# Ledger of designs, part 76: designed miniproteins, single chains

Each design is a single chain, and the fold is of that chain. pLDDT is the mean over its residues in the fold that is shown.

## One batch from the design tools (miniprotein)

Design m2644
Fold by ESMFold2-Fast:
Structure m2644 (fold): chain A 104 residues (1-104)
Amino acid sequence: SIRDIILALIGQILRIIGLLLDLETMSQEEARKRAIELLENIRATLEAFLPQLSGPARQAAQALIATIDAYIDTLRTNDLSISQIAAMLQAVRDQLLALLASLP
């Protein structure tokens, strides 16, 4: 179900955040690459089920895709700390939880 897919995406985000916060020796560049790959995967997954959504759920998914696009661009063009990258992933997790709550 779409609900199970969203829960799986939240699980992936929490795993990456844990790795970012626990690995003091992870380079900022490695953290950036992992975050971009995760965000691109989330975006593709949301885009794939977008046609199955309507009303508030569709609007929430479209808003999240726009947020992810902005975050990917920021990660590609700016020198962000690991803590800033983790904060972006936490924001995406919160929007996925809001999307989950908007599902019928």
Scores: mean pLDDT 87

Design m2645
Fold by ESMFold2-Fast:
Structure m2645 (fold): chain A 68 residues (1-68)
Amino acid sequence: MLLSTAELRADLSREQVVARLEEMLAAETDPDLRAKLAELIAQARASTDAELLRSMLLGAQMERQRLL
């Protein structure tokens, strides 16, 4: 998938993706989801790929919403 310049600047900084994933982790009570979020945070901290970072954030959001 192609990302817009606005998405790259506004939503895809590594720090913002990590902060959002950490916020999700802090709110999550399911231990399996907490483990997945912790792994995604580690992967996001190591990644320089904006498309991958966006996919990780969207995947985490969808996984949490699916369980609601």
Scores: mean pLDDT 66

Design m2646
Fold by ESMFold2-Fast:
Structure m2646 (fold): chain A 112 residues (1-112)
Amino acid sequence: MSPLAKFIEELYKEYLKKTGYITEEDKKALEKLLALAESLPEEVQKEILEALKTGKLPEELLEPLSVEEQIAVELQLIAAQLSIELLKKGEISLTELEKELIPFIETFVELK
């Protein structure tokens, strides 16, 4: 299992420990997140994990963007980080995590 897929699997385990259950929608969200993670090169997965951990995007990724585009991507990262923390607390579902995390990952991949 790839680095990002391992991270997602650990988030799932933390969520399950807090809630004690998982819905069919949550299972589909988990499958989509794992499929997306496994589709990415390991190097890209590591860079995404670093951004999620630090709250900082690589300067090389931001340099060609307008100020408005930079702010938009930084807000996606903040939303993804917040959704991860809320999921660990059992305060949001895997479906809600999918809504924030997938757009961030897709944007990161497009900028690379």
Scores: mean pLDDT 85

Design m2647
Fold by ESMFold2-Fast:
Structure m2647 (fold): chain A 83 residues (1-83)
Amino acid sequence: MNETQVQLEVLRELASMGDDASKAYYYKLQGDIAQQQGDLDTAIAYYQQAIDLLKTTNPSSSFDNNIAQLQANIAALQAQQAA
């Protein structure tokens, strides 16, 4: 089992306990895995789910950098789909 799969399993457990930040990171890792598999639609969908969750739990702008990074990832994948 690689590091990504170990982190994914830990974050899955935290997400099941209602930790929205961990759930968002779980979706981000799922998007990374989908991107590695060439499934751009699935990767975009997971990154969007992570953004939506972070925006919901971002009352103090604590996740602005994380949201911006995920938005950049989506934009890059959308550009790849348009090519």
Scores: mean pLDDT 74

Design m2648
Fold by ESMFold2-Fast:
Structure m2648 (fold): chain A 78 residues (1-78)
Amino acid sequence: MTELTEDEKLAYTYAIAVLKYKEAKEDGTEKETIKALAKELKDLPEPNEEQIELAAKIAEVDKSTVKELIEKIKKEQE
């Protein structure tokens, strides 16, 4: 098996974040989940287009969903 690169690790981190965000929308805990993710991800670099695409593929969501999450996290961090 190929070891995960730093780029793949970042993509996996955002894939997990997107899945948590989707579940939070269903459970009505969206605001709390975004706040928690904003704290967890604040020290990570902003993912590039390739990392966003990989995260979307891993989480089986649209790229737009990943971009929506990133925007909400940025707004919470301000």
Scores: mean pLDDT 78

Design m2649
Fold by ESMFold2-Fast:
Structure m2649 (fold): chain A 94 residues (1-94)
Amino acid sequence: EKEKLIEELIKGIEEIAKKVKEILDKEQQEELEKVLEKAKELLKEEKIKEATELIAKELRKLEKESDKSEEIKKASEEFAKLVSETYEKLREIE
């Protein structure tokens, strides 16, 4: 079941990333995609903390650099909630 939780986390991350990409320029989209690729590999290795911290740092950077900082901040909040819910479910398995 831990593997299913990681799959659901990846799906949630991809949904949030899709919304964020719609408001980013092409260069910002490419950088976010690189971060997501690295984070997905970490998640497959069950390195959830490292993966989620990597994504959180990129979203914070994009918030500061973007004209759409409010929208990115909301995405960061949605991501933080997703991570929190994932950790609660992981505690139930352990």
Scores: mean pLDDT 83

Design m2650
Fold by ESMFold2-Fast:
Structure m2650 (fold): chain A 69 residues (1-69)
Amino acid sequence: SPKSDMIKQMIEDNKKDLKILEDQITDLKKQYEESGGDPSIQTKLLALKLIAGSVQHMIEHLEAKYKQL
């Protein structure tokens, strides 16, 4: 249905965004280790992890809705 197709597209789009965030987190973790524990990098890393967690929660919510259709 158009509604299920829309939710499916939203799930796929959010999964793509999550992958980009996870790749950025991986790169920042490496930079953090190479910097010897730069607090400014640590702050950015914590912020990105919070954003990634919010996106993951949205994906789980959308997948639950999709299963009910």
Scores: mean pLDDT 89

Design m2651
Fold by ESMFold2-Fast:
Structure m2651 (fold): chain A 82 residues (1-82)
Amino acid sequence: MMVSVQLTDDEVATEENVDAIIEKNNMPEEVREFLIEGLRLGLPPAYVLIKHELEGLSLEEIKELYERGEEARRRAEEERNR
């Protein structure tokens, strides 16, 4: 859990990654469609799946939360340089 692979938006936001997640977790077609809609919004499928399942968030809410998380990471990088 301490080691993470850096995923690019291209790698995370591909239909192949969505299909792999669906197949691995044996999920219904409705979940695939939900993840594809997230992909259209530029959201990582794994992130969308986790937030949807754990928090019950809409795609719009997940997008806002993801953008806030990216902003927080940028701020943390600035603080580390200071």
Scores: mean pLDDT 64

Design m2652
Fold by ESMFold2-Fast:
Structure m2652 (fold): chain A 63 residues (1-63)
Amino acid sequence: LSNEETLELIRKALEEYPFTEEERKEIEEVLKNAGNLSSQELLDTLSPELRAKVLNAIKELLE
């Protein structure tokens, strides 16, 4: 996935799936810095548990 495609999928995941206030803030902070990060670096910036939740939401959106 390109960086732009990954960003779009993460934004859609935030819209479609329930996240806690703390999880949402962490994702939004990562998105704020995304212009300087590869898709892998962006995902690696998230906590392992939140990364897994985001990846699961993206998987559901792609199915």
Scores: mean pLDDT 74

Design m2653
Fold by ESMFold2-Fast:
Structure m2653 (fold): chain A 105 residues (1-105)
Amino acid sequence: SSLLEQAREIGRELVEAARRGDSERAREAARRAVELAKGTDDLAVHRTIIDGLVEAARVARETGNREAAEAALEALVEILKYVPDELIPRAIGAILEAIGELLDL
């Protein structure tokens, strides 16, 4: 779906912002991930959003960008309200992983 392409694009932007230390771009991409999650029940879109946010948290830890890691964690917590039931364990696992990445900063 076109939403799946948007989810992939948002994930790439967030990871690149975290890699460059661009905290403003990271927060913008994280907000777009939340808005996309609110607008769909598509399991593939939600999986892509969750995976992109986790990857961004990992990259933020590698680059020392606390603000990008916080943006990714906040977005993961927020999307939990909109995640389909089948993906709740995946979303919780992602939140715990992002917390671990933030604690390593």
Scores: mean pLDDT 89

Design m2654
Fold by ESMFold2-Fast:
Structure m2654 (fold): chain A 71 residues (1-71)
Amino acid sequence: KAEEGKKLIEEGEKKIKEGEELVKKGRELLAQTAPGDRAALNRGIGTVLRGIGLIFEGEVLIEKGKELLAS
């Protein structure tokens, strides 16, 4: 169980890092978006939302890993 908990925490940390990088990339895309460029705006927003999803997934994995280590 301790090894499984550590693996879940490591996997969660990796997903959070990937999500944070996607949020940063999406924000950069939005900052470069010309007014009225709906396609670029939607792409930037979509990238941010995907990043947020990965961060949430990573946080869930870390909590599960901590529960296994505490048991």
Scores: mean pLDDT 84

Design m2655
Fold by ESMFold2-Fast:
Structure m2655 (fold): chain A 62 residues (1-62)
Amino acid sequence: MSSLEQHKALTELRKILTEKGYSEEVIKQALAHAQRLLTNGATPEEAIESALKYAEEVVKKA
């Protein structure tokens, strides 16, 4: 996967998380989760969906 495609996916995810009101700490963790998935061959859509679920789980523990 190209670095440009990864960057675009992470930028979209950051926008969604910011609009939902997540804290910078949660956003950073969700972006790291998405980055791992993209590196392992997940699609941008799969990485974003998984990272959003991860962010919700992190917030529930806080």
Scores: mean pLDDT 80

Design m2656
Fold by ESMFold2-Fast:
Structure m2656 (fold): chain A 91 residues (1-91)
Amino acid sequence: RAAALAALEAAARALAEALGEAYGLSPEQVEEIAAKLTADALAALETLPPEELAAAARAGIALVEAQRDKVPKAVADAALAFYRALLAAAE
């Protein structure tokens, strides 16, 4: 569990950094996004049944793959890694 949570936090930060690079965000804005993504993911892990969280993570993966042509590649790749880490933490 601890390793899966660490991977999820790292993936949230990588997604925030990819968003910052793609949209010209400041380091402070990147840190705020990373913190919010981590907090929201941890809250979901504590409040949702694992099966529902796993289903939500898989839906997120499918949505990102469907929207790959509409976002920068680095953002899509980081978002996929984040949802895959969330799925691993939910199992």
Scores: mean pLDDT 82

Design m2657
Fold by ESMFold2-Fast:
Structure m2657 (fold): chain A 115 residues (1-115)
Amino acid sequence: SEAKRKEILEIMIELKKAQEEAENSPPEEKTEKIVRALELLARFLETLLGNKEAAEEVRRMAELIREDAENPTEEIRKRIEEANARALELSKKALEKADKEEILALIKEANELLA
């Protein structure tokens, strides 16, 4: 339980840092920073929420974003949108069963560690 809590906090801190890096990175580095942030988001969804299906959709979106950066196509863009929509729906269902107070406490702790 304590080991899992520590892992979740570490993932949350790394995810916030990766999101900030993705937002502030130059265009040539932005794709890899976005992919890193999505991989951390997938791990967060799997570890905290137990939502393997949402994690798989986020990981799929990360691969498609990498492919789009190399060879952009309308088909790849559509698949990214579909994967994102599925991840959002699966995440909403997981949150209905999750302890929202514990999740909010972990978010607050992670944000305080980043300040």
Scores: mean pLDDT 74

Design m2658
Fold by ESMFold2-Fast:
Structure m2658 (fold): chain A 80 residues (1-80)
Amino acid sequence: SKEEIIKKLEKIKEEARELAEELKKKGYDELAERFYHLVDVIDKVIELAPNMSLEELKEKLEEMEEGFKELKEEAKKVLE
């Protein structure tokens, strides 16, 4: 359902924001900005979700999940 996809997007957004804040506190400003950009994009998708088809929303979720995974891998390299 759209509601379940939105919940998944909100979870990614929360995790991305937390990582952005941690990275910024540790001086990784450029990487933090990339996470903040992802948060902004997810917010836009959630706002537009009522006007999107279920298939379009699924595609956006997959896109955001892929982007978040790549950013987490970069964050892991500097936070470990």
Scores: mean pLDDT 87

Design m2659
Fold by ESMFold2-Fast:
Structure m2659 (fold): chain A 80 residues (1-80)
Amino acid sequence: MRLVVVATSPGEDVKELEEQVRRELGDPDFRIVVAGNVKTQEQIVELAEGIQRALTEHSDDEIELLFTDPRVSDLILQTL
């Protein structure tokens, strides 16, 4: 199983983005975690904690991180 974590900008359609990622990866057996509207430091910390927990719980799974907002990607990587 492949675990994909997606962080989105405010105003992006979370469901449409999930469907787009699913099409691009071409893998029906992946789990997507989508964090929509990641704008505040608190939301970034919560997302980073969620990613860390997922990494611990799914150590045997292929894990891929996808960030649609480059500002959010830098902040999350800094928190991990």
Scores: mean pLDDT 62

Design m2660
Fold by ESMFold2-Fast:
Structure m2660 (fold): chain A 66 residues (1-66)
Amino acid sequence: MREELEREIREAMVRMGISVLRLENERNPNPRIEELVRQAQEYFDQGKLDEALRLIRQATEESRRL
């Protein structure tokens, strides 16, 4: 169903976003990005996908400014 597919896509986006941001942060440490990624992981573990995606987007924007 559409809503199930959308949830699966959001979960994949969060997992991929966290992985990419963690790798970037290991290469170029930034405490702000690390905190945002940590919070996103916690929201993802709680099933709060929309909150996790917001934090991933924020961390990605911060990373692009570097």
Scores: mean pLDDT 79

Design m2661
Fold by ESMFold2-Fast:
Structure m2661 (fold): chain A 75 residues (1-75)
Amino acid sequence: MSTEEQLKKLIEEALEKVKKAKSAEEFLQVVLDFAKKVDEIRKKTGDTKAADKALEEFAKLAEPYFKKLGLEQLK
């Protein structure tokens, strides 16, 4: 029930995909897909604060995986 549960579910799903990402490009595709889904919920519910909070939380949780992929990229 509610916007918060939907956003939490999207964060969990996106984090699982981020963990499976094998390249920086694949990671970026997951981030863009997540942002699009959050924007759809924002438009549907009008809850800008919840959407912004979800984006911020995901970014913080995903940052370690992004940095690791950046190091593995070598180039």
Scores: mean pLDDT 77

Design m2662
Fold by ESMFold2-Fast:
Formats: sequence, C-alpha cells, structure tokens
Structure m2662 (fold): chain A 99 residues (1-99)
Amino acid sequence: MERRAAGILMGELIRAANAAGKSDAAIAILDLAVQVAEGKLSPREALRRAVAIAAEALGLDAVRAAGERGVQTAEKLYGPEVAAVARELLEEAIAEVEA
C-alpha cells in the first residue's frame, strides 16, 4: 500500500511543480519515484524527500493542496485503506519539514 500511496502523492507534487514552472523540482521528485520503482529507496523515505523539495519550491500550502488531491485520487482508484496510508505518509512528511 505505501508504494501506491507514495506514488500518487509524488505524482501530484510533480504536477504542482510543473504547473508553477518549477521544472527542476519536478525532475528531482520524478527521480525519487524512479528510485522507488528500482527498489533503491523506500516509498516513505522518497515521499519525505519529495515533500521537502516541493515545500522549498512551492511552499507548504501548495504541498498540502497537492497532497489532498493525491489522497482523493488514492481513494477513488484503490479505496479507503490506500487513501488512509497516503494521508498518514503526507502528514508525517509535512511534520518533518515544519520541524
């Protein structure tokens, strides 16, 4: 479940970064998603790094908005259990950036 949840959240962060003209941030987050797919990085750690990159480039309000879209998409595609994991991962990653 974490791999699907983190993948959807990273996808929304990539979309938000591209929409804001922050292509370097979008490319960095895409590289993290590729590392997860190759088994080089855990989904949880990749999302922590992706949220930190997105917060630096876009600000936390944009990260929260993209994250909410990701949680809603996870629920529609995979159901409430994956959506709950997506919300947990998102809130943990945001809390680490705010600390």
Scores: mean pLDDT 88

Design m2663
Fold by ESMFold2-Fast:
Structure m2663 (fold): chain A 64 residues (1-64)
Amino acid sequence: SLEEERERLRQEGMRTLSEKIDELEARYKAGEITEEEYQELVGLASQNVGDELARRLAELDARA
């Protein structure tokens, strides 16, 4: 159903965000980025994933 597809997109977005945060944390631990950069990049990742998810959901809804 369309509800299942919407839920799948949300789960995918959450997974992508989690993976990006894990990557950023690894980079911070490796000394490639500062604490401040880490915080900012996490914020950007959250915004990017949220925006993409919203766009995908709107696209799906338009085809419902």
Scores: mean pLDDT 84

Design m2664
Fold by ESMFold2-Fast:
Structure m2664 (fold): chain A 100 residues (1-100)
Amino acid sequence: AVATSSARETLLLYLRVGAAEVKELAAQGDIDGAIEAVRNLRRQLAALMREHGFPEAAIEAVEALLEELERRLRTASPEEAIALVDETVARIAAIIDEVA
């Protein structure tokens, strides 16, 4: 299924807002909070992508990237955490843009 422009914009907005929350928590040294924020973002994006008819392969790719981010955040410094979030966001945005 092809997502609408509105669906794409909604997904990118949720991605940006969720990523900002993860970066803020990580910058404060709240690693548990940052991981919970990543889990919440993963659930929200997967649900929204599924509701808007994105291919399961795209949903799985986004979920895998966010699961990798969760693992890497556990051992990251605040500076590394910010860079990891930005890298993950760029990769997810590219997947959304390719399919939408």
Scores: mean pLDDT 85

Design m2665
Fold by ESMFold2-Fast:
Order: structure tokens, then sequence, then C-alpha cells
Structure m2665 (fold): chain A 96 residues (1-96)
């Protein structure tokens, strides 16, 4: 799969989580590194954690570049993934 330089909005987040110091990433790696960043920063609240099939992951975007992109401080993990995919499609990194 081709590798891309992350869009400027995601670049700092992706690089902070990249232990290998790479300059180019697959679209899936970019998505996974953004998710990893949210967990590492303690930005994830799990609703219904006792029932994994019903669990909802709420992400706190406060003070991140993604807060401005989304226009709100909190969203679900599924919504975050779709917003990241939207950015990658707009920048020509993801063609789904």
Amino acid sequence: EPRYIPPPLLLEIVKRRDAEGREAYTPLEIIMLVISYMFDEGRVTILNAENPSDAVFIIDLSGTPLEELVGKKELTLSELIERVREVLRREGVLVE
C-alpha cells in the first residue's frame, strides 16, 4: 500500500505516536496513530464498559487541532474515525 506524508492537521499527532521516526505512512497507520494518541493522552471515556458489545468510546478533542476540524469538544470514536477519513480523502491520501 502506498505511503503518504500526513496532512498538516494530523502531522504532529501522528509523529508524536511514531516510535520509528518515519516520514510516510499508510492511511490505516495514520488512523491507528490518531486513535493511539487519544488513548495515550487519556482522552477516552468508555460508556457501558462492563458490556463490551454495547461499549461507546467518547473522545475529548479539547485543545487538539481536531477540535477546530470537528467544531465540537467531544465525539464518539466512530465519528472521529470518519472525520479523519474525510481529511485523508480531501488531501488525496484515501480513495474510498
Scores: mean pLDDT 76

Design m2666
Fold by ESMFold2-Fast:
Structure m2666 (fold): chain A 118 residues (1-118)
Amino acid sequence: DEVIEKFLKLMEKKNLSKEEREKILDEVSEIVENSNSTEELLKKSVELALKTFGPETVELLIEIIENGKLEELAEKGNSNARMALYIFRAAIIDMKNEGKSNKEIAEELRKVLEELLK
């Protein structure tokens, strides 16, 4: 899958220290505990992912979600790919519990990404 391969190549180049990984895990925990809505959780998760991995990586992840290939990415992914998935895990679960499809989840993520890049 070309989208997954492009994502993994970007993640191969990212060198996250143990301290940076621990900080990301702490920030995810804070976002999950302190978000009062799915919208807030989603915005904070996109902000963290943009800060950590950049917009190209987030755009590719949205395409992977839209195409229903998150499980394939999780199976093939390295530690950095798993970290990117972990950032979005709670938001994706909340949206799925609201009955949103992969396409609708991807549309919500793109909307937030576009707002943050303006």
Scores: mean pLDDT 83

Design m2667
Fold by ESMFold2-Fast:
Structure m2667 (fold): chain A 65 residues (1-65)
Amino acid sequence: SMERKEALEETGRNILAIGAAEQGRLVAKERGLESLSAEEIAEAGGVDEETGRLAAELLAKDKYP
């Protein structure tokens, strides 16, 4: 069904975004930076720009001022 396909695609994207967020955090630490841009996170995680943006949002939630 379309609902199952959409849920699976969303779940897959969320899993990739979590992985990209973790890679982005490690790369930022290695470079002595507080954070990376969404594009840099996408590159570090090997994901597309939209997934990189989601990863950046996940990282921002962990660092609320």
Scores: mean pLDDT 76

Design m2668
Fold by ESMFold2-Fast:
Structure m2668 (fold): chain A 83 residues (1-83)
Amino acid sequence: SLREEALAAAREADALAERLAEVIDTLSEEQRAELEEINREAAEAMREALALEAAGDLEGAWRTLLEGARRTAERLAELLASL
């Protein structure tokens, strides 16, 4: 289901964020700026999902969370691979 896919993607993003947190003191200024942008985009997706849920569009909310979580996981994996 869309909900199950969104939760799985969110768990993957969370695991990558936890791995990055362990090495955060080793990040360059450029890598820290990229992480800040990733976090900003993730917060924006969450805000959009909450707005859709408030409007009664539960499917749209889960789709937005899925797309946001996948993008966050992709970008975090790329950042980790650059270390």
Scores: mean pLDDT 88

Design m2669
Fold by ESMFold2-Fast:
Structure m2669 (fold): chain A 76 residues (1-76)
Amino acid sequence: MSEEMRAMILGFRLLALRVEAELLVKKYPENEKAKELLEELDKLIADFLAGKLSVEEVEERVEELEEKLEEIKKEL
């Protein structure tokens, strides 16, 4: 797969993950882990757009954050 296609797919994954995290923060405003997840996502998106991270590094971070989201959901 080309780097451009990988970056595009990552953009969709980041958007989907951010929407889920934002909804969790709105539904559970007292949940500090959900707030931290949203903050980490916003930082990751900013760093990716600024060209500070490779596509490979972003893919690894997205997988970690997706896993963290599922752990938060289990605690609710």
Scores: mean pLDDT 83

Design m2670
Fold by ESMFold2-Fast:
Structure m2670 (fold): chain A 90 residues (1-90)
Amino acid sequence: SSLLAQGQQFLAQGQQAEAQGDFRTAGRYYLQAGQAFAQAGNTALSDQAFDNSMASSLQDARQRGDSDMALLTEAVKNTVDRQRQALAQR
């Protein structure tokens, strides 16, 4: 699938940006990767990419001193993580 290939390319670009400390750019690429993987029907890769996007957005907020955005992003991430754990145990 071309969407799967695009997702892998965006994931690699996100990892490169993250390695350079550019968490804002990393978060954007991880979001694009997640969207591509979701459209390709790969839920596991999509979930992983969206998790990476949330983590990068949290780190970007922390670097900028945006406490409100950091708290909101962390709360959303914790809620999603709990929801996934509950579904996996059913």
Scores: mean pLDDT 85

Design m2671
Fold by ESMFold2-Fast:
Structure m2671 (fold): chain A 72 residues (1-72)
Amino acid sequence: GTLSGTVTVPSGAVDGTATAIDEDGRIVGTADIDSAGNYTFTGLKPGTYTVVATFTLSDGTLETRTQTVTVP
């Protein structure tokens, strides 16, 4: 199935990557986050996933956002 979502992009972000983690704690994929905060994973099995969004800011700091998403 497809997992898609939107995350708030912090001010000054120059890069963003979303990581999908399955219910067993395995990393199943990574996706780029666009300038509006959208990300999409395809080909995932149905289940509950933890998505960790990591942003690199222009000053070299990192910020993370975490959300739980269910793939039908």
Scores: mean pLDDT 82

Design m2672
Fold by ESMFold2-Fast:
Structure m2672 (fold): chain A 85 residues (1-85)
Amino acid sequence: SAVEEGRELRKNKVEAKMKIPVLLEQLYDEDPQVRRDAALMLGELADIIREVGALPLVVPRLEELLSDEDPAVRAAAREALERLA
């Protein structure tokens, strides 16, 4: 699952840092499942995102996804934002 993948990725800070730009790009994907999974993984990487100062890159897009057409994407964005706060 995206949550399990995010938790595993969190154990390797170098790999997590490299994955953040890819996950940010995936928040713009046409497939709502891709947007949902990217939001959940970014939520699991919340501590690393704060540590590397990436909040200004991640938070605005997750806030936009609170208004996404897909309810699962909206729920994932809310969960991620709660973890990033």
Scores: mean pLDDT 88

Design m2673
Fold by ESMFold2-Fast:
Structure m2673 (fold): chain A 68 residues (1-68)
Amino acid sequence: TAELEALRQQFYRHAQLATDAAQRGDYREAARHARLASRYARQAGLDDWARSSEDSARQAERMAELAA
């Protein structure tokens, strides 16, 4: 449906933003975007993708703590 496609597009956008933030060392922003991606993936029924993004968010949160 159009609603599911919109949720998938939001997932991909935030997943990309999380990757870009992590590549430049902005782990706080990476975690924020990864959590948003996980939320959109859950709404779209993409549970494996939601879990993967949540794991990425937790890893980014740990990296942010180590960089403090």
Scores: mean pLDDT 88

Design m2674
Fold by ESMFold2-Fast:
Structure m2674 (fold): chain A 54 residues (1-54)
Amino acid sequence: KTVKVSVVAGKEDEALMEKYGDKYSEDYIKKNYRIVTDGPLMHGKIVDFELPLL
């Protein structure tokens, strides 16, 4: 039970809260998403995250 979300690095909290903040707490989202993009994160790069669904 996971969803994949693609966001601009440096905007991940904002983008995830916009999409899931009405269903999950901010603390849950920030603690439970994980990065699935290879290599280092850089501001402005598109990165993929996974969020487990409850």
Scores: mean pLDDT 65

Design m2675
Fold by ESMFold2-Fast:
Structure m2675 (fold): chain A 56 residues (1-56)
Amino acid sequence: SLERKLAQLHAALGVLKAALDFAESDPRTSQDTIDQIRQAIRDLEEELKKLEEQLK
């Protein structure tokens, strides 16, 4: 169902945001790694937005 897919994407987004916070707190993390995580978050947030519109 769309509701189950939304729940899974929300969980994945939470994991990525936690990973970003951790990466940003470590001065040894490269900017490229941070940028990759940020891009993954943006892509996932866009997919979530599209799915939420389908539920309306």
Scores: mean pLDDT 83

Design m2676
Fold by ESMFold2-Fast:
Structure m2676 (fold): chain A 87 residues (1-87)
Amino acid sequence: DEEEKLILENILYSILNILELSDRETAIENLELMLKNIEEDLKSRGVSKSIIEKAKKLIEEVLKLAKDPNVSIEELKKWIEKKLKEL
């Protein structure tokens, strides 16, 4: 689905920007804010429930990795780049 791909790509690029411009603590705060707002934002744009759930799960997975002290920011960036190639 082209819409699904574009929405998930935009989310992943936004996350890469956050990780590039912020320290870990600030990045986590910005990711938590993104997760809090994503459902209402996508619903207001008429995005399907299935795509919204995928977007939420993607942000939740990134947050889990960002909060893991055994995962470096560089490893997290590489994981996101791999996800972008899989879309």
Scores: mean pLDDT 87

Design m2677
Fold by ESMFold2-Fast:
Structure m2677 (fold): chain A 100 residues (1-100)
Amino acid sequence: MPSLEELLEEIKKHRTFSPELEKLLRKVLETLLKQKKYAVVELLIDFIIDSKNLEQIKTLIELIAENPDITAEQFAQAIALLKENPNITVEQLKAALAQS
């Protein structure tokens, strides 16, 4: 896995973020890397690089920030839901990923 700074450099080549969103992304990536949640990191980076929708990227970053214990399977489900429902909110994603 690349370092936090290498991941951020790669992302910045493909996307320009507001300072607030970049700060949140840095914190999210740092938390995931410390927990060795490499599969979630890879899914997030791939989505950021491939996606043309900044609001969708922001929604996924906010989802992880609020749910740092999210599994790779849950995050993949969140990405699938977001692709099906582009206007889905963080609250709706959290509800869909909950047991009920």
Scores: mean pLDDT 81

Design m2678
Fold by ESMFold2-Fast:
Structure m2678 (fold): chain A 70 residues (1-70)
Amino acid sequence: MEEIRERARRAAELASDLPVEQMLDQAKTAVRAYEKEAEASTDPELAEILRERGKVLEDEVQRLVAEKQA
């Protein structure tokens, strides 16, 4: 989880010059990819891990967007 959160922070920083709407759209696309993989998974434990990864990514991007909007 720590590794994923730090990767999410770095990805969000690289996209920090994008308009807020575009940042959110890209974050939603990435989260959807994780959700789709989780739904296709036959392993419940792997599905939970994939969903958690998507949530961590979305939370980090939303946090940065909120800071820029404040």
Scores: mean pLDDT 70

